# Designed miniproteins, single chains, continued (5), part 45

Each design is a single chain, and the fold is of that chain. pLDDT is the mean over its residues in the fold that is shown.

## One batch from the design tools (miniprotein)

Design m17541
Fold by ESMFold2-Fast:
Structure m17541 (fold): chain A 92 residues (1-92)
Amino acid sequence: TVRVSLIATEDFEGAVEVSIKLSSDSEWKTSIVPVPKLKAGQFTGISFTVAVGEKHQISINGESTPEHTHAAGDRRVTEFSSGFALREVARA
């Protein structure tokens, strides 16, 4: 299972729009995630999980990752221009 976390790259408070698109889906699924006040380097959990080997894209405030997948044990960090990074960890 791939676990997803949102990391603040600068101090932030408010709400974040998080969207996911699985390769099997025609449309993005969007959630508004309330974020307590975060200092740079702090993280919050995102409310979805992706299966290992599932091709997907994730969008934070309208900025999207490329379509990608993970093997078990892989980790990926994507930095966004909006002051966030996305951490994905593939676990058994």
Scores: mean pLDDT 73

Design m17542
Fold by ESMFold2-Fast:
Structure m17542 (fold): chain A 94 residues (1-94)
Amino acid sequence: SLIDEAKELLEETEKKMIEAVENKDYEKLKEIAKEAIKRLRELREKTTDPELAALLDMIIWDLEEIYKNPEKVTPEKIKKMTEGALKMLEEVEA
């Protein structure tokens, strides 16, 4: 399902972003965020569910903020963002 694809993408993205932040590799953090945004936009275009669409748009917005200000990102902020997104995705599951 699109929800399962989004969940898997977020879990993989969280691990990669935390590693990049812990290494202070802000260029790598931007690359990870950019790729995740691209893949989420593809999922967004495939959904006809307005609830899922709105949630994906919100996640994309959070990732765009990371891309714009990578030096302001902490591992704790990444964990909170992805945990919140995963919980909301679970709430829209059938």
Scores: mean pLDDT 87

Design m17543
Fold by ESMFold2-Fast:
Structure m17543 (fold): chain A 73 residues (1-73)
Amino acid sequence: SKEEELLARAQALLAEAQKTTDPSEAVLIEASLTSILLHAMLDDSVSEEFKRQLQAITDQTAAIADALVAKAK
């Protein structure tokens, strides 16, 4: 399903964020997830549970990006 494919992609992006030491790469991964999340939030055909799972993954990725940016300064 579309939800399963998007969730798998979001999980793969989170895994990439967890492995990177480059703050620029982490920020680009966060931007990609934020774009996916915004599209999902505007789509009434996707479940509320899926939106909540995608939000949680996006929040985790944002925290990783923020931590790497803070270390670089």
Scores: mean pLDDT 85

Design m17544
Fold by ESMFold2-Fast:
Structure m17544 (fold): chain A 98 residues (1-98)
Amino acid sequence: MKEETIKLAAEAVREEARRSGLSEEEIDALVDAIKAAVSSLSELEQKVLKEVLKLGGDATFAKLAEKLGVSQSTVSKAYRNAQTKINTAIAAALAALA
């Protein structure tokens, strides 16, 4: 479960970082930070993130709420919390690389 979410998040970060011109070593450092951040997410935050990464452009809060059996407000809050934790980890990793 966590392994699949980590794999999807790591792949997305690798694609973004390569487009931004980062070196392979810098990309590996970012991926390690993302793996740690994803591991710190709650079960709901991990499920929401996994479904967003799997569905891509098909991901709507309404569809995620139906699929996960929770309210759209719950999905939105969980996604925002997950995004904040991940963005904080990325910022910290980039600062360490500078």
Scores: mean pLDDT 78

Design m17545
Fold by ESMFold2-Fast:
Structure m17545 (fold): chain A 78 residues (1-78)
Amino acid sequence: SAAEERIAALREELAALPPNVPSEAKAQLVVELGEAHAAAGRLPVAAYLYRQAGLYYRDKLGDEARAEEAFARAEALS
């Protein structure tokens, strides 16, 4: 499916990023993975990924506004 192809592509992009370097690109890819899983009907996985993105924005990037947005998206699926 288009959702599974998107998930595979996003995972490959995430794997290409430096693992120990905080970046907005990494956080955005995790959000996009959440969106792709939601499109595939995997709402618990999508909620988990949105929470992980929120924690990353807050704890690694200091971006409270984007963290709150990601947490709100996770809560909407819970």
Scores: mean pLDDT 86

Design m17546
Fold by ESMFold2-Fast:
Structure m17546 (fold): chain A 106 residues (1-106)
Amino acid sequence: MSDEELIEKLIEAASKVAGAAVEFLMTGDREGAIEALRDAIKELDEVIKESTNPEILKIAQELRDAAEEALKRIEEGKFPVSAAIELMHKAAEYIRKAKELLEKLK
């Protein structure tokens, strides 16, 4: 898999993390948010396994850690609105970083 393909997969995973935070904020759908976060973590694990690029690995690992923390907090019933907003902002930041890296490779 190319660095470009891995970055595109990373952007998709980050979008799922942001989507989980938005869904939880708007609907309180705990089960839907958990499912989306688990799907994102699975995609990020694939990026981490397949990438040899340290910049891609760093973004993927940091986003995975944020998604895993959010998943744990939702399961524990300790995921306040402020945490959901932070997760959404972090995911958006990592999407921007990943897009900048993608443009640099082209």
Scores: mean pLDDT 85

Design m17547
Fold by ESMFold2-Fast:
Structure m17547 (fold): chain A 70 residues (1-70)
Amino acid sequence: SMEKREEAIKKFKEALKKDVETNLKYARSENDPEVEKLFEEALKNIDTDFEKAQKLYLEAVRKLREKRRK
């Protein structure tokens, strides 16, 4: 039903918010302002544009992983 879909979306938003907040703490310890900005933008977009928030989060995680490779 429609109600179950809304509940699932709320759970996905809460999960993404927790993931972003956790990774933002690690990004700050790495002193990478570009990655920090991407996580902050992801967090701002979670409630208004979830797809954009997901894309920003994935890009930030990708950049953070690339930095760790060096």
Scores: mean pLDDT 80

Design m17548
Fold by ESMFold2-Fast:
Structure m17548 (fold): chain A 84 residues (1-84)
Amino acid sequence: SAAAEVPGLVAQLEDADEAVRRAAAERLGKIEREQPGLTTPALAALLDSADRATREIAERLLREQAEMGNEAARAALDAHRAKR
């Protein structure tokens, strides 16, 4: 199921290979369009990642979700901004 793919794709966003990160981000975007909210909690957790590239990808994907009306994604971005 798409839900079963999410943990592995989230781990791939931390991969050293940019092509792997890009493919994982694209797949997560497709999953989110098909099942809104499914990827949001995992991406929100990545905003606190030690890897800058991973944080930037998570922020971009959550921003796209928020622009599509996902209130949980907007709340996660607002909470992260308030911490900084």
Scores: mean pLDDT 85

Design m17549
Fold by ESMFold2-Fast:
Structure m17549 (fold): chain A 95 residues (1-95)
Amino acid sequence: MKELIEKLIRRAEELIERAKELLKKVKELKKKGEEENADELIEKLEEIIRETEELLEELKRWAEKPPSATTLTALALRLIGLEIDLELLEKELES
């Protein structure tokens, strides 16, 4: 349990970093007029960052009090969903 929650914390921190780097890139493309959907992409990236930061705080709380297997699975699925959402935005930007 403890090792699994620590891995989820690390993955959440990595996801926040990835999303922030992509957000910086989209803002630079907006300044150059090279991305028509920049405002929509910025809003979606800011939402992913916010939701991942909320999940990270919840994961840190559970690190002090071990969660049930059901709770841990739910937290892991939330993280996977956020990772997929970011990958879809990365693909949209490449198109």
Scores: mean pLDDT 83

Design m17550
Fold by ESMFold2-Fast:
Structure m17550 (fold): chain A 71 residues (1-71)
Amino acid sequence: MERVEVEVRAGAGDAVRTATGEVPAGTDRLEIEAVDADGLLAAAAHLEGTEVTLSLRAAGAAGVRAVATSE
């Protein structure tokens, strides 16, 4: 199966953590969990893929979740 590499950043202010992973190619939805809004935006900026569309939503009091869709 084909895969695409994704990079996720999560954290606040100076305490930003970055992690790299892979998702199957053709994934039309990718969920990213971040600690705060700044981490969510950073994660979105570091998504790698083909024609990714990002939909942002809050997922809880202790964190947020970004949902990205891709070809």
Scores: mean pLDDT 44

Design m17551
Fold by ESMFold2-Fast:
Structure m17551 (fold): chain A 73 residues (1-73)
Amino acid sequence: SSTLSAAQLAALFQQFDVNGDGVISAAELAAALRAAGHNLTPAQVAAIIARADTNGDGTINYAEFVALVNSQQ
């Protein structure tokens, strides 16, 4: 079981949050989840973004990222 610590999740999110605004794109989320050991299909990533992104801008914040990693465990 490849469970990441809170510090590892924070470091991984920060790696993809290049401009430090606290959000990442759908493509960056897919890459981050893959780096965390989760292999999601494009349809699964799209469903996750649609659920989390209530304003339709295609981004996700750190709290939602942590919740999604834990839900995909």
Scores: mean pLDDT 68

Design m17552
Fold by ESMFold2-Fast:
Structure m17552 (fold): chain A 75 residues (1-75)
Amino acid sequence: DAAAQAAADARSGALVPTVKAANEGIKEYEKLKKEGKTLSQDEAVAAIRRAEERPGEDLEAMRDAGKAHQYLLDQ
């Protein structure tokens, strides 16, 4: 389970910047949900695809992918 392993590595202090960015995205989604806001499914899919093309280089794309992934899990 790659997601569980990445979360364990982040907790142990061996933080990869991409994992930190994804975790920030998840927090942003939780904040938006509390405010009654949400993502569109098209935006979520696009964000994940963008992060997959540049997984180590675009931290903003990784943050958006984390937010999008959490949104899709809630659907």
Scores: mean pLDDT 68

Design m17553
Fold by ESMFold2-Fast:
Structure m17553 (fold): chain A 78 residues (1-78)
Amino acid sequence: REAELLAFRAELLRLQAAGHAAALAGDDAAVDEYAARIRALVREFAQTVLRLPADAPLEELEAAVLAALEPLAEAELA
């Protein structure tokens, strides 16, 4: 599970960084593409790893993903 969480977090941060770079460059189409990839990644992780319903609201999926990543942040602070 932790290896899957670390891999997911690394990919999420990579996509967020790419999206921010596109936003700074004024590339709105690329920003929308990275936002869509992030949403797909969050849904896939929530469904396959956290085993949440496929039709759950995005806000619920995001909250569950954030809660699953919280122990990794705490481990980095310890």
Scores: mean pLDDT 74

Design m17554
Fold by ESMFold2-Fast:
Formats: sequence, structure tokens, C-alpha cells
Structure m17554 (fold): chain A 76 residues (1-76)
Amino acid sequence: SEIDAAVRTLQGMSDVLESQGDTEGAKKAKNAAEKASKSKNVEEAIKAVEEELKGSKHQDTVISGVKSAVVNARAK
């Protein structure tokens, strides 16, 4: 599912950000994953991710990764 793909991507990115020393970004990615998992649809999930990652050091990378994961989940 598209929401499952987004959640899994956020969890993986959180681990990567933590390993790179972006502890705050990692925490925001984990919070975004929890909010996305509770979303009714993909649009709500993406909006929750964008709101949670706003102002984060790696905001664009995380949001781009989530959007790519959603597109790939649709194609499969």
C-alpha cells in the first residue's frame, strides 16, 4: 500500500538521519511516520509529512523520498 510505503521510507530515513548526526530530523521523520500511518489517504499522509518536516535540515530529501516511494508503490 502507498501509506505503508511512505511509513517504511520515513522509518528508514529516520535511521539514516540519526547515523548522520541529524537527531532532530530523525525524530521528526519518526513522528511523520506515526502520523502517516494514521492517515486516511496518501494525500493526508504526504501533508502530515510536509508539516512535520517543515524547517528540518533534510526536509527536501525526506519529502522527495516519501513521494518517490508512493509513486513506486502505485507502479507495483
Scores: mean pLDDT 82

Design m17555
Fold by ESMFold2-Fast:
Structure m17555 (fold): chain A 79 residues (1-79)
Amino acid sequence: SREKAELLRQTALAMSTGNAADVERQRDAMEAAGVSESAIDAARLGERQLRDGGRVEDYSGAVIAVIGESVEEELRARA
């Protein structure tokens, strides 16, 4: 969803700054949106892999479920 896409974007930005407080704020926001702890951990791994030049096809189904929905929503918003 757009909400999850925005949370993923903000999480990526927070992780790129290295600010632990920003990372925790985004984690709390994901939990409030009903994202499970395991999905949050998977999203963090996925963000790191994307930043390091990873490809969507290299991710587990759980990571794709969270990131894929967010990416699809962003693409629809841009079209």
Scores: mean pLDDT 53

Design m17556
Fold by ESMFold2-Fast:
Structure m17556 (fold): chain A 113 residues (1-113)
Amino acid sequence: MSPETRELLEEARGAAEGHPNEEVREKLLEAVRLAEEHPDPELARLAAEAVMLAAMHPNEEVSLKAAEALVAALKHPDPEVAKEAIEKVIRALLDPDEEKALKEIEEALELAK
C-alpha cells in the first residue's frame, strides 16, 4: 500500500469516527477496515475516498446506503465488480440530486451482491 493510500485511509477513519449517527459510523468503519485489509491498493484508495464522501454527506440515509454498498463491494471476489460498484458510489455521493444518488447507490449495492 502506498503512503498516500495509507494517509487517505487514516483520513477516512477519522471522518467515519466523527459521524453523529451510530449505525452510519459503524458501517463506515467496517468499510475502512475492509479497505485496509484489501489486497488491491487501487480499490483501497477508491474505498477511502468513498468513505470520506459518505461520512460528509448531509443525508444520513444516503450515507448509510453508501456504506452498505462499499462493504458489499469490498467483500466481492471479483475486483472489477468491486471497482465498478465503488466508482458508482463515488459518482452518486457527488450528485446534488439526493433521489438520483440513492438510486445509483442502490444499483451499486445490487451489483456488489
Scores: mean pLDDT 84

Design m17557
Fold by ESMFold2-Fast:
Structure m17557 (fold): chain A 79 residues (1-79)
Amino acid sequence: EVEELEKEIRRLLEEGRYDEALELATRRAFELGTIRISPEELAALRARIEAEGARLGKPEAAAEALRQLDVLEALYAER
């Protein structure tokens, strides 16, 4: 159910639940050996996280979420 996983990850990220989204993506990618969020979509989400962190005055939280996104991108590139 990779399509369900991708939608859940995007929804959690869009809701600002970055830790839950990236933890889910990372754990499930290891379990399933797959992740299907495109590099272009990941880049768009990265830009959104940066913008939201700036708007909310939480750049440290945004930086942490971006670090988790780097892990997700690495898993996507490898898988």
Scores: mean pLDDT 61

Design m17558
Fold by ESMFold2-Fast:
Structure m17558 (fold): chain A 100 residues (1-100)
Amino acid sequence: MSEEEIRELLEKWLENVLKKMDELKATEKDEAVLKRSIELLVRLLFQEILDLYKENPEIPLEFFIEILNEITKKLKERYPEYSETIDKLKEEAIKKLKEL
């Protein structure tokens, strides 16, 4: 895949994740369950980014770090109450990228 194709795919995945987060926030009454569900959605999205990096070795690591920063910024803008959790998951994902 090209960098442009990966960007388009990840923008679509981010939109789907944000929609699922919006639905969870509207329907889930238990704050602890809501927070864990949002953490799981973000973790799954970041795992997909890691898998794309593994499958596209010709694309530089710096591209995927930039994408993680961009996605993290958009998630934190929509859900600032989960910023600490999102930042922790981003740092875990960057560490895993560097270890691949």
Scores: mean pLDDT 85

Design m17559
Fold by ESMFold2-Fast:
Structure m17559 (fold): chain A 123 residues (1-123)
Amino acid sequence: KEELIKKLEKLLNEARVLTQQLRRAVDAGDVETALKIARQFVETLKEAIKVVEELSKHADPETQARIDKLLKELKAILDRMEKLVQEIENETDPEKQRELLTELVALGEKAIDILREIVSLAR
């Protein structure tokens, strides 16, 4: 379904911009801004997952199986990102906080790679 693919491409572009902004905030040591961007990324990823779930229903069985596997990976990344946001909020050691923020950026980049693969499979 072309409309779902276009919606997913828009969410992918939004996620890409947010990951770039997150990386800049982390590099600047701006933890408060990084957490705000990370929460926005989590919401964008939740929306993308819903679109992918709907898109999967319109795919052929072979493509559906591949999309469903990637969906499980995205849901695992989402769960880890939500836990990292909570850990960063409660962390008092600046060096440990920076390590957790760096992991958060890496997970965001991984989610973008998976979303790109899903868009490619759906075409």
Scores: mean pLDDT 88

Design m17560
Fold by ESMFold2-Fast:
Formats: structure tokens, C-alpha cells, sequence
Structure m17560 (fold): chain A 91 residues (1-91)
């Protein structure tokens, strides 16, 4: 848990918000990738800002890119991600 909290805290504010949304989306829509456009629309930010946040999250090992969009890199860690995001105050 401490490792995930530290990794999430090291992310930029927008990258943390994008991660929180992807975790929320995974809970409601298991295994369904999210497009950069959808993330930008939901969070009310530019697609270029979301692109940078997604690059950061991919480099940090939180998300992976698919042909259809972005998804959590390891869905088996979803409960740990939910607890870590709650501890950081993002959900």
C-alpha cells in the first residue's frame, strides 16, 4: 500500500485525476479501454493535457495503451489502487 500511495503522490495533479477516472471506469466497465477524447471530455481538460498525463501514467506503469484506448496495466491490483486513491483523497 505505501508503495502505491508514494507512486500516486509522485504523479502530476492531472495524472492523478486521470488515474482516478480510469479506476472508476474499470469498476463500472471491467476490461473496457477509455479513449483520450472521453477522458478529456469527462475531466473538462484539453486532449493535449490528457495525452501528457497518459504518457506519465504509462511511464509510471499504471496504464497501458491498446488500439481502442487506455486501460489499467494490472486489473488484479484494482482493490489496492482504490484504497491508495482513497488514502490520497482522490476518490
Amino acid sequence: MDELVARIAALSPLARRVLAYLVYHEVLNPGVPVSQREIAEVLGVSQSAVSRALDELEAAGFVRRTPEGYILADESRLPDLIRALDEVGLI
Scores: mean pLDDT 84

Design m17561
Fold by ESMFold2-Fast:
Structure m17561 (fold): chain A 93 residues (1-93)
Amino acid sequence: MIDEIGEIVSEVLKKLLEGKITLEEAGKIFRERMRKLLGDESASDEEIIEKALELIAKSHGTEVGEELEPIREILRAALGDKEAFEKVKKWLE
């Protein structure tokens, strides 16, 4: 599951950074793929983020906290949040 989350995030962000998809298209793709992966077709953006962070934290033997805030911003960017995407772009420069 964690490897699949990483793959989905990487694919969506790569296309978004390359200008191949819009923020709206990125959010739609990421939301659909994450809902299927999590088994919750009605999951809100907040629920997708929190569940993904819990799974990532568990895989690293840690809890959700300040150390995962960069990952939260990456997930928000993949969901089509413009402010989060601008932050992520600055981190990749």
Scores: mean pLDDT 80

Design m17562
Fold by ESMFold2-Fast:
Structure m17562 (fold): chain A 81 residues (1-81)
Amino acid sequence: DEQERRERRERLRKDAIKIMNKAADDGLSEDDLVELAQKISEAIRRILETGDWEGELKELAEFAEKLGAENAAKYAREKAK
């Protein structure tokens, strides 16, 4: 369904932007923000391929938490379905 694909892409875009903004506010270094952005890109690709929102967002949350991005990690966990 074209509508479902559009909604999924829009949701992923909004969630990715919010995770990055929260991580920047959490005080991540530029290098850590680049690593997080790469992980977000990988997670988006995997979610679009497999539909595994819960697994990929949980892994993103754990990665963000290890970098010290607590609010970004919390947001990612809340978006896991």
Scores: mean pLDDT 82

Design m17563
Fold by ESMFold2-Fast:
Structure m17563 (fold): chain A 77 residues (1-77)
Amino acid sequence: EKEAEYQAKIDEIRKERDTKLKNLADQLSKEGKAGREAFKADPSKLAEIQQKDKSLLTEMRNVKAEADKKIAEEKAK
């Protein structure tokens, strides 16, 4: 009974992680397409485009790390 509750909590954390990562991956894909068009129109935009991509990748890494930490905390119980 309690083992099923702990597993449900882990599954919930994973589901939240996957939802956030999917949203960020969709944003990265859209920014990549918009960035290609912006770069073709104005090559001086390259640095700005690269900063946006790095920010999204950093956010994705933070989401994964936070979820991994929460899962480890639940497993330690």
Scores: mean pLDDT 80

Design m17564
Fold by ESMFold2-Fast:
Structure m17564 (fold): chain A 98 residues (1-98)
Amino acid sequence: TTPRQLQLAKARQLFFDGLTSQDKAKAAELFEKAAELYDELGDKKSAEILRTAALAMATGSSEYIQKLEKMRQEARDEGDRSLELMTDALIGRIQELS
């Protein structure tokens, strides 16, 4: 396993841990850590989505949910199914904990 593959696995684990957290503050922390790793890996789109989700969890502000919905639509329009599904999961979890 390469260092890059280990970082990607770590980012995915942090994302999953954030999705399963019952604590909004902990979810926000985990999504921000995942975003940092995606940013280091050059995946700027995943990093931005995860930071936006962290802000939605931390603040409860509807503006970040609206931003996520726009990013989900952009992923769909671009045919990026992986990014669309990640964003869908984040929106669903944020709404569930509201």
Scores: mean pLDDT 88

Design m17565
Fold by ESMFold2-Fast:
Structure m17565 (fold): chain A 84 residues (1-84)
Amino acid sequence: SMEEIKKKAEELRNKAFELYKTIYPQIVAQQFTAELAQQLRELAKLYKEAAELYKEVDPAKAEEMENLAKGAEKLAAEAEEKLK
């Protein structure tokens, strides 16, 4: 049970990492689009889901994921604001 929870958390973290790698060049170039905003929201969701699972097996990793989710949410809000 705990091993399956950890594995699921790691899968979500890996999905978040791959998404972040994909959008990183756009973030660095400050190319804020509606698509980037949506991808940043998805990134935050993946980090939050991973954090919930890590809470049961690795509280330190849960906190790390929560902080990364907040960062992604902030970038999404900034991207959304620039589209107004």
Scores: mean pLDDT 88

Design m17566
Fold by ESMFold2-Fast:
Structure m17566 (fold): chain A 85 residues (1-85)
Amino acid sequence: KVNKSEETLKALELFNKLLNGEKLSKEEEEIFKELIEKLSRSEGDKYIGYAQLGYLQGKSVEEIEKEYGKEAAELLEILRKAAEA
């Protein structure tokens, strides 16, 4: 079992990379996806995490719908509109 504190620190590290304009590798993106799933308290929190990952990684709504589901894609569209307003 991975310690929640270690998982949180790793999630913050990967999130900081994205906030600094760095793109995650395929391996880092898979790790971040797993951390979103493990650290999410609800299905809604998980989809918000996927939408934020897609936004910061520069993924399209279509890519997020295919990889993470329709709910994550809808949240990504809302997030983009809010950020551009």
Scores: mean pLDDT 76

Design m17567
Fold by ESMFold2-Fast:
Structure m17567 (fold): chain A 66 residues (1-66)
Amino acid sequence: SMEEIVELANKAGKAIREKDYEAFKKEVEKLLELGAISEEEAKKMIEAAENGDYETAERLLVRSLL
């Protein structure tokens, strides 16, 4: 549902602010399971966060959900 997508996006955003890679990856994988983002978008976001580039991870998350 849209409400579930918003909740997961908010949790992902919190993980970005906390620089919590494992939490971010978990929420992004749930967004992918719901079809809210594509596999390629999820991969790019996770890769950015894995490299410590949380600014890029945040930009990609916002763009994917618009």
Scores: mean pLDDT 88

Design m17568
Fold by ESMFold2-Fast:
Structure m17568 (fold): chain A 87 residues (1-87)
Amino acid sequence: MVVTPRQQAILDRIAAALRQLSRDQIFAVGDFAISLYPADRQDRYRAQMALYRNASRDQLVDFIVGIMTSLTVGQLQAVQAYVQSML
């Protein structure tokens, strides 16, 4: 999937901020990002995220950034604002 330079810049900022958050806060950001998808995709992503409960922090961040690559610029800005509220 082709990511625009604007989407990539926002994703890079989100990824950097996620590395400053606690594990519980990273899961909260993941849940928020998933909530921006249609209901059928939400169920699939939540099931996948449950597999990461005992994964490393880096693996969890990579997974959450991965699901965000399908979000619009506006949705990515909403996630960025949510992450900023935790910093």
Scores: mean pLDDT 82

Design m17569
Fold by ESMFold2-Fast:
Structure m17569 (fold): chain A 94 residues (1-94)
Amino acid sequence: SLEEIKEMVLAMLDLMKDYVKKNEKDEKAVKHFLELLDEYEEKIRKAKTVEEVLEIIEELKQDIENDKNLSKKNKTTLLSYLDYTERLIKEMIE
C-alpha cells in the first residue's frame, strides 16, 4: 500500500540521518544534509502515488550525487540505502 511504502521510506530517511550524524565529521555538511532530508520527508508525506514516491527518491539520489560537502565514502553508503529501498518498493508493486 502507499502508506506502507511511505512508512518504509520515512524509516530509511531516519536511518540516513543517524548514519550521517555518526559517520560524517564535517558538522556543516551534516547540518545541510539533515535539512535536505527534512525537506524530502515532507515531500514523501505529501506524495499521493507510489510513482511520485519513486520520483522523489530519484530526485534525492541526484541531490546526494551532486553534494560537494559529504565525503565520497558516506555518499556511496547513502546512495546504497536509497537503491535498496527503491528495489524493495518495485518488488512490492510488481
Scores: mean pLDDT 88

Design m17570
Fold by ESMFold2-Fast:
Structure m17570 (fold): chain A 105 residues (1-105)
Amino acid sequence: MSPEQRQSQAIVDRLLAHPVAHYFREPLDRELFGEDISDVVPDPLSLSEIRDRIAAGEIKSVEETVALLRQMIANYKRLAPPGSELERAADELEALLDAALAELG
């Protein structure tokens, strides 16, 4: 595995270890969020999917990993009602990502 792939794994593992990751581990459930989720979020990314893509060598850089994580967070914020637990969880995960990047490069 490349140094960038190891760094990407470290970032995702840091996020997965936090309790807030509960909302982001698995892809968004169409039954939970409704039939129109595919129209709002055509590619519903999750932390587990991003982790698996890194492990498979499909993600080649830390920059690509960060872009996918930010896209996932943006997708959840788009679906979250104002003032919801999901909105707060997405804001918390974004802050954790920024902190992880400051520590890991």
Scores: mean pLDDT 75

Design m17571
Fold by ESMFold2-Fast:
Structure m17571 (fold): chain A 70 residues (1-70)
Amino acid sequence: MSDEEAREFMLEEAKRLGIPESVAEALFDFVLALVGRDRERLRSFLELLAEAYKNKSLEPSDLAALARQA
């Protein structure tokens, strides 16, 4: 997918999962650099991010681990 498609997909999934758009946008370049433009990987990463956000346990090490496993 294009960068614009990936950004739109991330924002829509973030909204569906209850992640603020500002958080998703702040992570856009980081996520694309680590997991690429694969829709399945992007969705998996966002689902893990939503779980971490819900538990208020987001740390840089957690974000790196999520990206490696997505």
Scores: mean pLDDT 70

Design m17572
Fold by ESMFold2-Fast:
Structure m17572 (fold): chain A 61 residues (1-61)
Amino acid sequence: YEMKDGSLESYAKATVAAAREKGASEEEIKEGEKRLKQAADDGDNLALLTLAAELIARANK
């Protein structure tokens, strides 16, 4: 496990997987994955957490 960058990428992947399990649409998953990847690439922890929370909230029943 890598704390630099790798932890953000891992978190983004876990969030996408969780949203998919909760029944998020293909469009929501694609858009969320794109935004999460951008935030992880930028090292923007706040954006990553915010986007992850929004994606999960939309997928949650």
Scores: mean pLDDT 73

Design m17573
Fold by ESMFold2-Fast:
Structure m17573 (fold): chain A 75 residues (1-75)
Amino acid sequence: MEMPSPEAAGEQARENVRKAAELLLEQSREYEELYKKTGNEKDKELAKQYEEHSQLLLDAEPFAERQAEAQAKKR
C-alpha cells in the first residue's frame, strides 16, 4: 500500500490544473498591459486566448481528477 490513494491522486490532479490555469492568467495580464502600451489588437487577442485557455483548463478539472483516480485504481 505504498501507492497514493485514488483520492490523493485526484487532489494532486486538481492542484496541478489550478496552478497551470493561474500561469495562463498571468500571461493574459501581461498581454493586456502590452495592449495598453502598444494599441496592437494582436496583443489583445493573445490576452483573451490565454484567459479562455485558463477557463477551459478549469472546466476540465473534474475530468482530470476522475482520470487520475481511475489510473490509481488500476494495477
Scores: mean pLDDT 77

Design m17574
Fold by ESMFold2-Fast:
Structure m17574 (fold): chain A 59 residues (1-59)
Amino acid sequence: MEAAKRRGEEAVAEAEAINASTSPAVGAQYAMEEAQRFYSRGDFEAAKKLSELARALLS
């Protein structure tokens, strides 16, 4: 839980940095790719947060 939470927070921060330096579409794409990777590793909480961020960036 703790390690997955930290990794998820880092991935969210990186997606936000990509959004700030490029575009919401690129940030959302990165967030979705990371969400899939976390989901395949069983880190469902981090995957959910990244998926929600991706949808927010595209909305």
Scores: mean pLDDT 75

